# Designed miniproteins, single chains, continued (5): the designs that were tried, part 16

Each design is a single chain, and the fold is of that chain. pLDDT is the mean over its residues in the fold that is shown.

## One batch from the design tools (miniprotein)

Design m16565
Fold by ESMFold2-Fast:
Structure m16565 (fold): chain A 61 residues (1-61)
Amino acid sequence: GTERFTYRALIEAPDEEAARQALENAKKGFEAAGYTVLDGRVERVGEGEFLLTIDVEKPAA
């Protein structure tokens, strides 16, 4: 079967729009590296702090 990972990153951002832009950049980075992005989400966890979660699938070797 294909190997799957969940990437999580805590980031500091002034608002959710900036956090969503960081998520989209991270998703593009995974796609450029040959991964398939299955899901991506942003969660506010504190004042100016956001958790990025990206579910990715590694390409078969």
Scores: mean pLDDT 83

Design m16566
Fold by ESMFold2-Fast:
Structure m16566 (fold): chain A 79 residues (1-79)
Amino acid sequence: LEKIKEEAAALAEKYGEDHPKVLELALEAGALEMEELAKKYGLEKVVEATEKAIEEYEETNPLEAELLREALKLAKEKL
């Protein structure tokens, strides 16, 4: 997970945050992180925390909010 986040950050610096590969890695990292948290704390807690984060980001960082929604959807499909 940390390695994927580092790769995403490095690519974002080189190609920009909106590059397709950067967004793909960010989405994969988010989904994996949510899956791990759901296994430790339960899916309900992860859903509540993620939905709250989405609400907070919607006004300040809409792209991050959208990535969190997609990552949560992917995590739910695997669990």
Scores: mean pLDDT 72

Design m16567
Fold by ESMFold2-Fast:
Structure m16567 (fold): chain A 62 residues (1-62)
Amino acid sequence: MKEKLEELRKKIEEAKTIDELREIAQEVVKLAGVRGSGSLPKEALELLKEIGDKILELEAKE
């Protein structure tokens, strides 16, 4: 699990487009195994927040 989270963090750093970030976000949610998204693990929530911040940054640059 932790190794997969590190891989996803690396993908976030490498992502250059909003579409790539959205795909990574789906991978994070799927890895966490939470359907309702009400109680995601803290590591998954941190990654999703980082993805959201990156999306906003890329939108501002467009």
Scores: mean pLDDT 72

Design m16568
Fold by ESMFold2-Fast:
Structure m16568 (fold): chain A 55 residues (1-55)
Amino acid sequence: SPVEELRRRLEELFEETSRRLAELIAAGDWDGAAEVQREFYAELERLERELREAE
């Protein structure tokens, strides 16, 4: 269903962002980590809005 597809994408976003943040922090790239965090919240908001509209 569209709801299941959106929830899967949300789960993938969390997983991908967590891995990218861990790598950047381990590399000492705090500016890159901050940018990834900002991108994550923007995309999270978009997906949550789409999920709510699909329900």
Scores: mean pLDDT 82

Design m16569
Fold by ESMFold2-Fast:
Structure m16569 (fold): chain A 93 residues (1-93)
Amino acid sequence: RTELSKEEEEKIIAEVLAEHKAILAEMGLDPSRVEKAMEELLRLIYETIKEGLTEEKRARLLELYRELLEYLGWAPAEVEEALALLEAVLAAA
């Protein structure tokens, strides 16, 4: 309903990123280690909502999700299960 300018898009991404970084810091985690991956993930989600899901966007989303789960200390088996579930959800769309 509302057309967002590129400046408004970047502001929303920055605000959501800042909130997630604050939550991670409160949990005793170093958000700087995953900041770039979180920013790319948020931007990719926004682009997917705006433009639709492509195979390239799907692959990049899975890659960024893996990086975030590994950063959170998830075991390799748990990471693979979470990625398989996300792939199934994306394929069902």
Scores: mean pLDDT 73

Design m16570
Fold by ESMFold2-Fast:
Order: C-alpha cells, then sequence, then structure tokens
Structure m16570 (fold): chain A 90 residues (1-90)
C-alpha cells in the first residue's frame, strides 16, 4: 500500500497546486511544487507525510492573514494528509 498512499499524497498536493494557480497565487503554487518535488524523492511514506503536513501547516499560518482562502485550502490538504498518516500507522 506504500505506492498507493504515496500516489494519493502527490494527488492531494497537485490538486492544491492547481487551486493556488486558479486563485492567482503563483507564489504559493510554486512553493507547493517544491513540496511535491521533495515528496517524490522520499522513499519513506511516513516521513513524506510528516514533511508535507509540516510544510502545509507552516504555509497556512503564513497565509492566514494575507490570503484566508488559500490558508483554508492549505489546512484542508494538511487534514487529508493526516488521515493518510493514520492509515499508515494502523
Amino acid sequence: EEEKIKKSILEVLENLRKIAEELGDQETADRVKEIIEKVKKMNDVKKALDYAISELDRLAREYAEKNPKLAFELDVASALLEIFKVLVDK
């Protein structure tokens, strides 16, 4: 199931990147793309989840005041990844 979970992580992140582009925030889209590239190079799914969740939570806090819509989407993506982490730990 490692391969399937990693594909799901990447799908969530790619959808988030597209949402950022659709909202006109290329800076956030580029930062999410950096997270995607890092996750793609990680072979440990649990570490990939921890990394992605941490980065998305950091971005959500940074964007909470200047772009609440994007901060919300970042929080939703982070929450979805935390659900995947429960599946990996169980």
Scores: mean pLDDT 83

Design m16571
Fold by ESMFold2-Fast:
Structure m16571 (fold): chain A 111 residues (1-111)
Amino acid sequence: MADEYLEQAADVLIRLEELREAGKLTPEQRQKLIDEIATLMAKAAAEKLGVPVTDEQIRAAREAVEALLNGDGARLAELYKNATPIEKAAIDAVFKAFELAQQRRLERERA
């Protein structure tokens, strides 16, 4: 279900950040976690659109995740402007996952 994919992606994002802060994030682990987030977000977008998951959705999600992790707002704007409707749905899912991950982290820090 799309909401379950969003929650799973947010958990993976939190884990990625925890590993980075601990100095334990290897390049291989970073790539694996980015690919996992991208696949989950492509699945969320595909479910909402009623279409099969495509490599285009996974690629668009991966590129958006990398741009967000790098703080590259110009690259994010370029990706979104040039995206197809299917790719935009995947990028929108990535934005929601990042917002949810940030909210959940703030709630943990305040608890």
Scores: mean pLDDT 83

Design m16572
Fold by ESMFold2-Fast:
Parts: C-alpha cells; structure tokens; sequence
Structure m16572 (fold): chain A 74 residues (1-74)
C-alpha cells in the first residue's frame, strides 16, 4: 500500500512539472511538489494515517494548479 501511494505521488509530481511549464508560476508548483514529497516519505515509512492526510491536502493543491492552468490558457 505505501509503495502505491509513493508511486502516485511521483506521478503527480510529473503533472505538477507540466503545469509549472504551462503557467510559468513556480510558487504553487513548488508548494505542491513539497507536499507530494512529504506524502511519499510518509507512505514509504509506513505512516499511512499521515499519508492519507497529506494526500487530501495534495488533492486540494492539485485542484488549484488545474485552475491556474485553465486561467493561463484562457
């Protein structure tokens, strides 16, 4: 389970890098990548409760990044 969460976090980082390239705004992308790295570390350490909490926070930041991408493309 932890390995799957860590893999998903790594895949999300790729999406964040893509969003950063499209928007040119690094602040939100850096915040999202920092949160995803913490999520990966918690999952790899087997702290699933913290990993799930961090995953919820990551989902919120990824949603904000998606809105920023939409705004930049408009």
Amino acid sequence: MGEEIAKQAEQAKVQVDRAEALTGDTELAEEAKRLLERLKEAAEEGNLEEAYRLAEEADKLLAELGEAVRAALA
Scores: mean pLDDT 77

Design m16573
Fold by ESMFold2-Fast:
Structure m16573 (fold): chain A 68 residues (1-68)
Amino acid sequence: MSEVQRLVGLKEIEELEKEVESLPLSEEQKNKILAYLRKAREALEKGDLETAQKYLKKAKELVDEAKK
């Protein structure tokens, strides 16, 4: 696993966590998105970049849906 890719992924997770907390979302929507971000972080810790990117993408999709 690339150390740079891991650090970039962690930074994206942190920024999405901050965005989720700032958005006028229901607690249920926030908890669901945060759960995907937690799974992405766990995957990065295991060195599974593909799984991490998959969960990060799902979190981004949920944020985008919630904004509509």
Scores: mean pLDDT 79

Design m16574
Fold by ESMFold2-Fast:
Structure m16574 (fold): chain A 93 residues (1-93)
Amino acid sequence: SMEEKIEELAKRIADILLEKGLSDEEAVEKLVRILQALHARREGNEELLEEEEKKLDPELIEVVEEIIRLGLSEEEVKEILQLAMKKVLEAKK
């Protein structure tokens, strides 16, 4: 289901961020970069997409490419990123 796919993608992002030992501020920066890359893709700005992807770890680029392939909406992307941040915060307690 789409709900299961959102959960899967959120967990993958959270696991990547946790493995890198990022601060909360650094994790938020990575999530913002993912959102900007996906926004650039929706606007047809391939140059900006490439520039934003250069600021991301290869594992996060793979997640961005999967989200693009799935054709997820802006709202679904926001849900994934919010859930990923929730998972990161919960794991640090």
Scores: mean pLDDT 82

Design m16575
Fold by ESMFold2-Fast:
Structure m16575 (fold): chain A 59 residues (1-59)
Amino acid sequence: MSAEEKKAKEELRKLMADPSLTADEFAAGLKEIKEKTGLSQEQLNDVLEELSRELAAAA
């Protein structure tokens, strides 16, 4: 795992933990993270899947 993937995971965790975000704000946040980290679409999707599993386990 790269340092960029870890940074993206931390930013995504904040984004996913915010219950006040609209779908549009969430989508904008995803684009911003991708632009800042330089991750590929596949790398970003892998990080999202990992966080989604963590959130699903908490439900």
Scores: mean pLDDT 76

Design m16576
Fold by ESMFold2-Fast:
Structure m16576 (fold): chain A 80 residues (1-80)
Amino acid sequence: AMSDQQQIDTIQQQLDYYRDWITRNSSDIDPSLISQGNSLIDQGINYINQGNVQQAQQTYRQTSDIMTQMQQQIRDNRQS
């Protein structure tokens, strides 16, 4: 099993990656999804800074769902 610190480090790295990915792909994504993704990333980082592992994990899962929607939108736009 991962330690709480390893879980926090993993979530932090993934949220940082998501932010960079959104920035690089922003022209192909709906602005409302970008806003939602960035808001969730900021919330996740805030929970990490508070040491609230459970809330960080929940927010990460919500962020992952929005990332899936953004990736699907890019795929759909490329087929149009």
Scores: mean pLDDT 85

Design m16577
Fold by ESMFold2-Fast:
Structure m16577 (fold): chain A 74 residues (1-74)
Amino acid sequence: MDKKLFEEIKKKLLEAGVPEEVARKAAESALAFRDDPEKAQEAVRRTLLEAGVPEEKAEKIAEEVKKLVEEAQK
């Protein structure tokens, strides 16, 4: 189950122009908090900021990842 969510999150990050290594790390962080969408969002945002992604872009991507995590909870 989690493999599909990981792949969907990673694909979303790659489509947003995030490098593969950073996208993988951010997706792993989101999965670590899959039971808490808000923590998953913060983990993704933090990972992107540490990798040099602009704050505005990192926040937007993290919000989209939060939606994917929330959908997986249904």
Scores: mean pLDDT 81

Design m16578
Fold by ESMFold2-Fast:
Order: sequence, then C-alpha cells, then structure tokens
Structure m16578 (fold): chain A 76 residues (1-76)
Amino acid sequence: SELEREVARALVAMQIAVASKGGKDELIATLEELAKHPDPLVAEYARKALEMARKVKDGGSTEEIAQAAIDAALEA
C-alpha cells in the first residue's frame, strides 16, 4: 500500500538523519546495511539513498550528503 511505502521511506530518512551524526563513513555504512534489510521496500529506498550518497560523498559536507540521500529515498 502507499502507507507501507511512506513508512519505509520515513524509516530510511530517519536512519540517515541519525547516522549522519557519526560522519560520512558511518552514514555510508548504515545505508549499506539498510540496503540488505529484510523489508524489500526499506532495502529499495536505502539502495536509492546509497547511490546518491556515493555519488556526492566527495563533493559536500556530511549534512549535504545526508540531505541528498534523504531526497533520493523520498523521490523513489
């Protein structure tokens, strides 16, 4: 359902926000773990976030990378 997708996106966004407090490496590691999540929606949105985070990781602050990852998850 759309509610299940919204909940999965919100969970991924929340985990990104928490992990970003630990810096870039912790954010990427957290997204890699979420991409293996048993819930296929969580894993899919985490993979979208991870792709974006990896793409921008060398060009921005941890906060900018986290925001880009959140935006990618919410747009999926």
Scores: mean pLDDT 83

Design m16579
Fold by ESMFold2-Fast:
Structure m16579 (fold): chain A 73 residues (1-73)
Amino acid sequence: MREELRKEAVDFAEKMAKRIIEKYGGEIESMEVTDDRVVVKVKINIPGDITAIELISVIRGDSIVTGPVIETK
């Protein structure tokens, strides 16, 4: 069921975001949940050009596909 997949996608994204924050520092800047997508943007506080990591989970039929997108200055 699509709602079950959405719940799993949210839980997975939150779990990954917490791990990033615990390891690198930072905070959750935003979380967007739609019918087929969960996007969690984590603002990180490390020296260098990396400013944020986005965790994007997409629901395709009965599957969840998750990938990180790294934002730089």
Scores: mean pLDDT 70

Design m16580
Fold by ESMFold2-Fast:
Structure m16580 (fold): chain A 79 residues (1-79)
Amino acid sequence: MLEKELSEALKKLVDARFAKDEKAAEAYKKKAEEIAKKIVEENPDLSAGEKDIILTMPESVEAMMRGIDRAIERSKLRR
């Protein structure tokens, strides 16, 4: 259940970033971070590496999307 909710929140974060809706992107990132924390809390048997991957997933997705946006902006001949 929580895993599906995390996946949906991350998909909405990506969609919001492509739409350049910064407010929606921040809201979905925060929601994904809250869900990731719940997954880690409900699964204490996860290794430290697995917990780190889950907890950093929203930030990693956002960082990738920001990188793509910056690359697109830099490649434009004009704004």
Scores: mean pLDDT 77

Design m16581
Fold by ESMFold2-Fast:
Structure m16581 (fold): chain A 61 residues (1-61)
Amino acid sequence: MSEEELNAEVELSLALMKGAIYRRQGDLEGAAKALEEAAEKLKNEEYKEFLLKEAERVRAE
Protein backbone atom coordinates (compact mmCIF):
# COMPACT_ATOMS: atom_id res chain seq x y z
CA MET A 1 0.00 0.00 0.00
CA SER A 2 1.37 3.39 -0.99
CA GLU A 3 1.53 6.40 1.35
CA GLU A 4 -1.04 8.12 -0.89
CA GLU A 5 -3.41 5.14 -0.59
CA LEU A 6 -2.97 5.11 3.19
CA ASN A 7 -3.65 8.86 3.42
CA ALA A 8 -6.79 8.49 1.28
CA GLU A 9 -8.03 5.67 3.56
CA VAL A 10 -7.38 7.81 6.67
CA GLU A 11 -9.19 10.82 5.16
CA LEU A 12 -12.15 8.61 4.20
CA SER A 13 -12.34 7.20 7.75
CA LEU A 14 -12.13 10.65 9.36
CA ALA A 15 -14.84 12.01 7.03
CA LEU A 16 -17.18 9.13 7.91
CA MET A 17 -16.55 9.58 11.65
CA LYS A 18 -17.12 13.35 11.46
CA GLY A 19 -20.30 12.79 9.44
CA ALA A 20 -21.52 10.24 11.99
CA ILE A 21 -20.92 12.72 14.85
CA TYR A 22 -22.92 15.48 13.12
CA ARG A 23 -25.69 13.02 12.27
CA ARG A 24 -25.80 11.79 15.89
CA GLN A 25 -26.30 15.42 16.98
CA GLY A 26 -29.16 15.79 14.45
CA ASP A 27 -27.16 18.09 12.15
CA LEU A 28 -27.81 16.35 8.83
CA GLU A 29 -26.72 19.45 6.85
CA GLY A 30 -23.40 19.55 8.75
CA ALA A 31 -22.93 15.82 8.19
CA ALA A 32 -23.55 16.10 4.42
CA LYS A 33 -21.25 19.14 4.17
CA ALA A 34 -18.43 17.31 5.98
CA LEU A 35 -18.70 14.36 3.57
CA GLU A 36 -18.83 16.64 0.49
CA GLU A 37 -15.78 18.67 1.62
CA ALA A 38 -13.77 15.47 2.22
CA ALA A 39 -14.78 14.20 -1.24
CA GLU A 40 -13.41 17.40 -2.87
CA LYS A 41 -10.02 16.89 -1.14
CA LEU A 42 -9.66 13.22 -2.11
CA LYS A 43 -7.81 12.18 -5.29
CA ASN A 44 -9.24 8.64 -5.25
CA GLU A 45 -12.31 8.66 -7.53
CA GLU A 46 -13.91 5.59 -5.89
CA TYR A 47 -13.71 7.12 -2.40
CA LYS A 48 -14.86 10.51 -3.73
CA GLU A 49 -17.93 8.93 -5.37
CA PHE A 50 -18.70 6.92 -2.22
CA LEU A 51 -18.60 10.04 0.01
CA LEU A 52 -20.79 12.02 -2.41
CA LYS A 53 -23.33 9.18 -2.43
CA GLU A 54 -23.33 9.09 1.39
CA ALA A 55 -23.83 12.89 1.54
CA GLU A 56 -26.82 12.60 -0.86
CA ARG A 57 -28.28 9.80 1.28
CA VAL A 58 -27.88 11.88 4.49
CA ARG A 59 -29.57 14.90 2.85
CA ALA A 60 -32.47 12.67 1.68
CA GLU A 61 -33.08 11.42 5.22
Scores: mean pLDDT 79

Design m16582
Fold by ESMFold2-Fast:
Formats: structure tokens, sequence, C-alpha cells
Structure m16582 (fold): chain A 70 residues (1-70)
């Protein structure tokens, strides 16, 4: 399960980097990261959960920059 979620995040990030369906890829990545954080919290691995939350923040900032237009 964790490996499948990590693979989903990786595939979604690659789509964002390629500029393919960025909005959908971003939502897919956030959904998978949120599920990863939930699973790590349930396991008591708060350090891993914290890392996942940081990854979500970084992805959110990157997405916001890509969508920012003057």
Amino acid sequence: MLEELEKRVQEAVEKIEKGENIDEAYRDALTALRELARLYYQQGDFEKADEVMRRMLELSEKYAELKKKK
C-alpha cells in the first residue's frame, strides 16, 4: 500500500514536470500524499508523517508558482 501511494505521487509529479494536465496531476499527488500521512500517523511514525506534510507544502508552492500569472 505505501509503495503504491509513493508510486502514484511520483507519477503525478512527473506529469506536473512535463506540463501534462497539471491540475489533475496536482490533485492526484495531494490525495496520495494525504493518504500517506494518514497511514504514517496510524503507525505512530510522526517523523515520516511530518516529511509527507513538508512534501505537500513544497508541491503546493510549486503548483501555485506554475499557476501564477501577471
Scores: mean pLDDT 80

Design m16583
Fold by ESMFold2-Fast:
Formats: sequence, structure tokens, C-alpha cells
Structure m16583 (fold): chain A 92 residues (1-92)
Amino acid sequence: SKKEQLEKLRKRLEELRRRHEELKRKAKEINASPQLMAELEAAGATLEAAEEELERMEKEGTVSEKELILLQFRVLAAGGELTLIERQLKKM
């Protein structure tokens, strides 16, 4: 159901937000490059946009299949960005 899909997306976004916060903490601890800090900020913006879209969908109660697919792509993109940042931090 659409409600179950929204609940799964919410849990995924909460996991990604925790990962983003942990990566920001680690980046500060190792005095990461300005470029990596900018990539973290960009990933945070992608995540914020997905969170805002989910809140809009939950508030309105009506969601098209197209809107759900687009939100799923935003969540996938945010997760991918965080994974790339994690890999860069491990190389430093």
C-alpha cells in the first residue's frame, strides 16, 4: 500500500539522517578537506529535500505513483552520496 511505502521511506530517511550526522562528526574529527565538507553539505541538502517532500505527502494524504517513484529516487541518490563520502573518509 502507499501508506506502507511512505512508512518505509520515512525509516530509510531517518537512517540516512543519522548516517549524515555521524559522517559530519567524523569529518570534523579528522579535519577533512573543504571539498569533502562541501560534499557533506550537498548530501545534507539532498536529504532535506527528500524529507520535506515526504512530510508534504504525509500531510496531504493523497500521493500519485509518479510522486512516490520520484521520492524513492531522491532517497536512493541521498544514500549513494553518503556512501561515496564514507569511502572518501576511509581513504584519509
Scores: mean pLDDT 85

Design m16584
Fold by ESMFold2-Fast:
Order: C-alpha cells, then structure tokens, then sequence
Structure m16584 (fold): chain A 79 residues (1-79)
C-alpha cells in the first residue's frame, strides 16, 4: 500500500542521512557507505536496513562516544 511505501521511503531517508553524517565524521569507510547505498537502491526490506545499521553500530562501538556527539551536536545542513 501507499502507507507501506511511505514508511519505507522515510526509513531510506534516515539511512541516507546517517550515511552522510558518518562519512563526514570518517566513521564509515567508502566501501561500507557504498554497500549501504546499494542495499537502499535494491529496495531491501526495512528489516534488512535495520540489520545493516546494527552491523555499523557494532563496528563503530569503539568510537561510540565521538559518534554520539557528532549525531547530537552537529545538526544536518539544510538544503
């Protein structure tokens, strides 16, 4: 339904925003960013997106404090 498509689009937008922020911080590698973008482009399920985010979270745990500060105190630029 249109509602399901809207939810998926919102989740995809969140993923894109997160990828951009993590790349700016240097917390994501270029390869990881490309993998996430490909998953988004391939219209993966919301569950698959959540699994990818969990993997990133696990990889970033050593820098969790720095990432939390960037995500909380460095607001996204307004286009």
Amino acid sequence: SAEEERRRREELERVYALIERLLELGALTEEEAEELRRAVEEEVSVEELERLLERIRERLEPRREELSKVLATAPRPVP
Scores: mean pLDDT 65

Design m16585
Fold by ESMFold2-Fast:
Structure m16585 (fold): chain A 55 residues (1-55)
Amino acid sequence: MSEADKLFQKAGEYAGQGNAEEAYRLMKEAAKLLGFSEKDAETVGKVARRAAEKI
């Protein structure tokens, strides 16, 4: 189990709780660990933030 997998699990948990900022931060960090570009990591983080905000 990679460190990125652990961050993705935590991001999903925070998103389910409506904690948009933590979901964004953790998802962005996980994407960076997987080698995504800064632009792609930012996009992934924003998607997680918006999903959390809709709760």
Scores: mean pLDDT 79

Design m16586
Fold by ESMFold2-Fast:
Structure m16586 (fold): chain A 91 residues (1-91)
Amino acid sequence: EADKLREEVEEKVKEASEHAQKAVQGSPEEAKKQIELLKEEARRIEELAREAFKVDREVGLEGLTYAGVAREEARKLEEMTEKKEKELKEK
C-alpha cells in the first residue's frame, strides 16, 4: 500500500535528519559513526522508494529524491568531519 510506504519513507527521512544533526554536533569520531548511519538510512529510503515505485510512481520518485538528498548530506558531512578531524583542537 502506497500510503504505508510513504509513511515509512517519511519516518526514515526523520531518522536520517537526526543522524545528520548528531554528526554536526558531535566529535569527529561520533560524526563518522552518525554519517555511516545516515548512509544506511539513505539506502533504506532508496529500497522503500523502489518498492513504492512499483505501486505508485509519485511516491517512488519522492522517496528516491529523499534518498538522494540524504546521500548528498552525508557527503557534505564527511568533508566537514575530515576538516574538523585534521584542524579542530577541542579545549
Scores: mean pLDDT 80

Design m16587
Fold by ESMFold2-Fast:
Structure m16587 (fold): chain A 57 residues (1-57)
Amino acid sequence: AVTDLPLKVVHAAARLLADNPDPTEEQLEQAAKEVGVSLETVRRAVDALRQAIDADR
């Protein structure tokens, strides 16, 4: 869930989704490096935010 992730990870995921609603693996890896977390953590944040954005429609 988005609420159990550090704010910096959520912010990075939000930036990715704002630019591309379907981020590439390269974009996820870049965000993970910048935030200092695993690719899996960023992917989870993106997926959770993507679902939240989709539900808000």
Scores: mean pLDDT 75

Design m16588
Fold by ESMFold2-Fast:
Structure m16588 (fold): chain A 64 residues (1-64)
Amino acid sequence: MEKDVLRALADMYLALGKKLEEKGDYQTAIEFYEKAIELYRQAGDEEGVREAEENLKKVKEKMK
């Protein structure tokens, strides 16, 4: 029950992070991806953690 709420919040942060990355706001996208990772970990969603970490890696590469 709480895990479903945490997963939904993580999905929201992941989606917003992707939106910010598309707009070129890489710093805020990183912050949102980091929040998504934390929330997915709390929810026990290993797949969500992996996806958020992949997006975090991708955006960091775009900054260099």
Scores: mean pLDDT 84

Design m16589
Fold by ESMFold2-Fast:
Structure m16589 (fold): chain A 73 residues (1-73)
Amino acid sequence: SKKEMQELEKKGDQAYAQGDYKEAAKYYLQAAKVAVNDKEKAKLLRKAGVAYIKAGDYGEAVKLFKEAQELES
């Protein structure tokens, strides 16, 4: 549901603010799985990608940015 997506995104945002970037990426990916449309899913995949960059996981970040771009094409 939209509410579940928003609560998971909020948990990701809280983890990100605390510098727990891997935990933030996990919550953003969970939110993306329950996203209500492709636009919201793409946004959440990009947020997870940014969190992976901060965690030093560039390979996962590239995959997520590519997936997000494909959802908006």
Scores: mean pLDDT 89

Design m16590
Fold by ESMFold2-Fast:
Structure m16590 (fold): chain A 58 residues (1-58)
Amino acid sequence: GETEKIQEELQKYLTKLVKEYKLSVDEAQEISLEALELIEKGKSLDEIKKKMEELAKK
């Protein structure tokens, strides 16, 4: 379904952020939990990706 496709896309994006910003397991987990919360709130894929990158840069 639509939610499954969003989750797959966000998982790929998280993997990219982990490699690019050299995130720890704990940092990756924090970003993952935030992304899941935003999916539940019905945020767009673009909004979720922006939030994930902001967290990765910090």
Scores: mean pLDDT 82

Design m16591
Fold by ESMFold2-Fast:
Structure m16591 (fold): chain A 55 residues (1-55)
Amino acid sequence: MSAEERLALLERQVAALRAERARLLTSDAPEDKAFAAEYDAVIAELEARIAELRA
């Protein structure tokens, strides 16, 4: 798998996770807010990988 293919996949994954996080944040349930925090951590890790591939 090429670096460009991996970059495209990671960017799509980040977009999907951001959409799910936004949905969870519209909920008033405390469990959904906890899930949103977990998505923040995963998104940060994927963004770091994207930065490494762009270097």
Scores: mean pLDDT 80

Design m16592
Fold by ESMFold2-Fast:
Structure m16592 (fold): chain A 77 residues (1-77)
Amino acid sequence: KADETYEEGKKLFEQKNYEEAAKLFQESGELYEKEKDYKRAADAYRNSGEAYLKLGNIEEAVKLFEKAAEAEEKAKE
């Protein structure tokens, strides 16, 4: 589930396994979007972007930050 995938991503990020963390955060964001939990989707995409920044993958990081911004708009705080 989205929460389980997100927590696994956090664990891998803490272990500095940024490649796997980025993928799991992206997957959890997609799962949260499917659940229409756009606020958590935005958090997950942002964390995926941060993981890509740690890897030096600026282009991928930007794409994930853009996905996070779109999800934040849908969340309508």
Scores: mean pLDDT 85

Design m16593
Fold by ESMFold2-Fast:
Structure m16593 (fold): chain A 70 residues (1-70)
Amino acid sequence: MPSPEELQELEDFEKRFLETLKTLSPEEAELLLEQIKELLEVYKKHFPELNEAVDELLKRLEEAVEEHKE
């Protein structure tokens, strides 16, 4: 089970990503998301207990990027 501290780090990361997203073009946002996907796959290898939380975070980030295209 993920610790509250680890879950808080993922929430803080999401907030920073969403703030950054507001300053980016749709094309830049897609490129950033691709880089983040690669980073999160590495993170999942080092912290397998966070695998589900990371997948849920990635889904939310993908949804935010799609909404940003509007």
Scores: mean pLDDT 78

Design m16594
Fold by ESMFold2-Fast:
Structure m16594 (fold): chain A 61 residues (1-61)
Amino acid sequence: MDAEGWAAAGAAAFVAGDLGGAARAAQHLSKMGYDGERARALAERHGGPDAGAAVGGLAGL
């Protein structure tokens, strides 16, 4: 799965209340070299600002 795919999956998981799925997607984004800011921007596109903040925060750690 590419970075856009992981960002979309993380955003969808967060919106569905699956925080474990969101964390898994954020970990994959981090391994691909996406910092918290870039992961936030990608996830925000797919799930809105709250999903972006959650996925970006997890990827930035």
Scores: mean pLDDT 82

Design m16595
Fold by ESMFold2-Fast:
Structure m16595 (fold): chain A 57 residues (1-57)
Amino acid sequence: SMAEERARLAEELGKRAIAAASRGDRETAQRLFEEAAPLLSEAQRQSLAAAVEDGLR
């Protein structure tokens, strides 16, 4: 379904954003987060934002 396809894309973008953050690549992490954000619920966006911020520490 389109919802399942959207969820898979959001998951992949989120994983890549966290991986970029863990490398200290703030610009790539931010871009990937912004690409994932419209595919996510409010709660999912907040969770991903926290994970990206944690990765940049």
Scores: mean pLDDT 85

Design m16596
Fold by ESMFold2-Fast:
Structure m16596 (fold): chain A 85 residues (1-85)
Amino acid sequence: GSLLETLRWLKEEAEKEGLSPEVLEHIDRAIEAVEKGDYETAAEHLRRAAQLLAQEGKWRLAFVASILATELDILAEREKRKEEE
């Protein structure tokens, strides 16, 4: 599935569960960053969202956000390596 589709799904699930504005803000910033190709910034926002979700006891969503952040970290590293060659 597309990364953006998964991020939008995560946002919809967070909204349905009535999660804090801070979680929603970080997910929104991650979506905006991915749309701009800024995978490093997107990963940082998803790591913050995962931390907040875990603090709120939303372990399933925290796990999903952590996996997405890891995928974005890999994409960011690949883009940096292309620029170094």
Scores: mean pLDDT 83

Design m16597
Fold by ESMFold2-Fast:
Structure m16597 (fold): chain A 64 residues (1-64)
Amino acid sequence: MSLEEILERTRAEVQREVAKAGSRDEANLAATKVVHRTLKEHELSQEEIDALSRVAAEAVREGL
C-alpha cells in the first residue's frame, strides 16, 4: 500500500467519523483513534507520520 493510499484512506475515514460526531471533542477523539490504528497497521517514517497527522487535522477542520 502506498503512502498516498494510506493518506487518502485516513482522510476519508476521519471525514466519515467527524460527520457522525456530535461535538468537537468527539470528532477529535475519533480522528485520534483513526491515526493510532493506522500507525499500528503500517510501519511509517517520521516524515510519513507528520503527513498523516496533517491530513487527519485538516479533515477534522473541514468537517467542523
Scores: mean pLDDT 79

Design m16598
Fold by ESMFold2-Fast:
Structure m16598 (fold): chain A 69 residues (1-69)
Amino acid sequence: SKLEELVEEIKKLLETSSKEQSLEYLESLKEGLEFILEIAKKNKDEELVKDIEAEIEELEKLIEEIKKK
């Protein structure tokens, strides 16, 4: 999916970014995905809900990895 590709691209970007910049960027992206998730739930789009929830989980894992550095 496009969201899965975006998460992988961000992971590459983190290799050259400061910890602070990476966390700010990822947390902003997570907020954006959570906003879209609420819209998907309101519209009862079950497939989109599942896809976005999976991408948020991937983002949360990346955020935790960066925080542990």
Scores: mean pLDDT 78

Design m16599
Fold by ESMFold2-Fast:
Structure m16599 (fold): chain A 105 residues (1-105)
Amino acid sequence: NIAERLREALLNKDVETLRKLIEELKKAPNEVKAEVGRALSELLRELASAPRSGDPSEADELLDLVLEKLGISEEDLFDLLSIGSSVNIREREYLQATVLLLLDS
C-alpha cells in the first residue's frame, strides 16, 4: 500500500503527498520499510538504465533528470534511501552503488 502510493507520488511529482508518505513510512513496521526499499530499488534501476547520449558532464544533468522525474529534492531522495537501507542490507549496497553511479561522473 505505502510502496504503491510512494511510487505513484514519485511518478506524478506530487511532493506534498511524498512528504506525508515519508513521515508515514518512518513510523511503519520494518516489513513495510523493506517493501518500499525494494520498490525504490526497482525504480532507481529503471532510471539508471535509461539511455544516455554522450557527454561525461551529463552526470549533473542525469541527477537533475532523476530528481525531475521523481519530483523530489536531493535531500528527500537521500532520506528515502536511508530508510530503505536500514532494513535491507542487500538492497542497501545496490542503492548506494546506484546513487553513486548517478551522482559520480
Scores: mean pLDDT 56

Design m16600
Fold by ESMFold2-Fast:
Structure m16600 (fold): chain A 77 residues (1-77)
Amino acid sequence: DNQRQLTRMIQRLVAGQPVSRADLRRIRDIMRALGVDPRVIQAIDLAIRTNADAQTIYDIIFSSSDQQIQDIIDRLR
């Protein structure tokens, strides 16, 4: 179950536990498959590619506005 796997990986990220780059890519792929906003997926992909901190990826996943996502994208460029 993709949603169960995603929930488990996000709980680890929220708890500050180690999440590998492979786990982060898996989170991205599951979110894409679940139809999450392409802008959020773009921001996660950019964060993974630029070796951003796990906190940045957390901030993208739990952002509540397009402006927050855009600010993170601009910061990573």
Scores: mean pLDDT 73

Design m16601
Fold by ESMFold2-Fast:
Structure m16601 (fold): chain A 86 residues (1-86)
Amino acid sequence: MKVIIKASGLSEEEIENLKAFAEGARENGAKATLEIKGDKAELVIEGATYGQALAALSVAVEAELRGHILESKVEGDTITLTVKPG
């Protein structure tokens, strides 16, 4: 499946956590692309396993617990997680 995380209002720690997550996905054979612009990030994982998709959701939920607003959308085989400032 394809997983997209669109995030804004990120702290430096949250950006570093996303970098680590993207690197881990690549090391496990997924095609992961991370674009960072200031406090915004877009992560795209193509060929994600169920476990990788659940891990991505966990990252987005952790951001919600830190005060961000989380929105999710499922379209066919694509999951889009949008993280906004809280």
Scores: mean pLDDT 83

Design m16602
Fold by ESMFold2-Fast:
Structure m16602 (fold): chain A 65 residues (1-65)
Amino acid sequence: MKKVLVVVADTLEKAEEAGEKLAKELGADSYIALGNMSHEEALELVKELQEKYPEYEFILRGVKK
């Protein structure tokens, strides 16, 4: 099963920087960087992605402020 990391941070730039590092650490096949989004909004997005693409495993990670 392909693993996709979803990284959420205050800014897109911060999420992109953390996403590359965390994807390597977790062995994820790819990552999606989301800036200026709450953790609750990201959880809803991940649920929708999991329902739409059940062949993928989505892992949600928030970046510390």
Scores: mean pLDDT 78

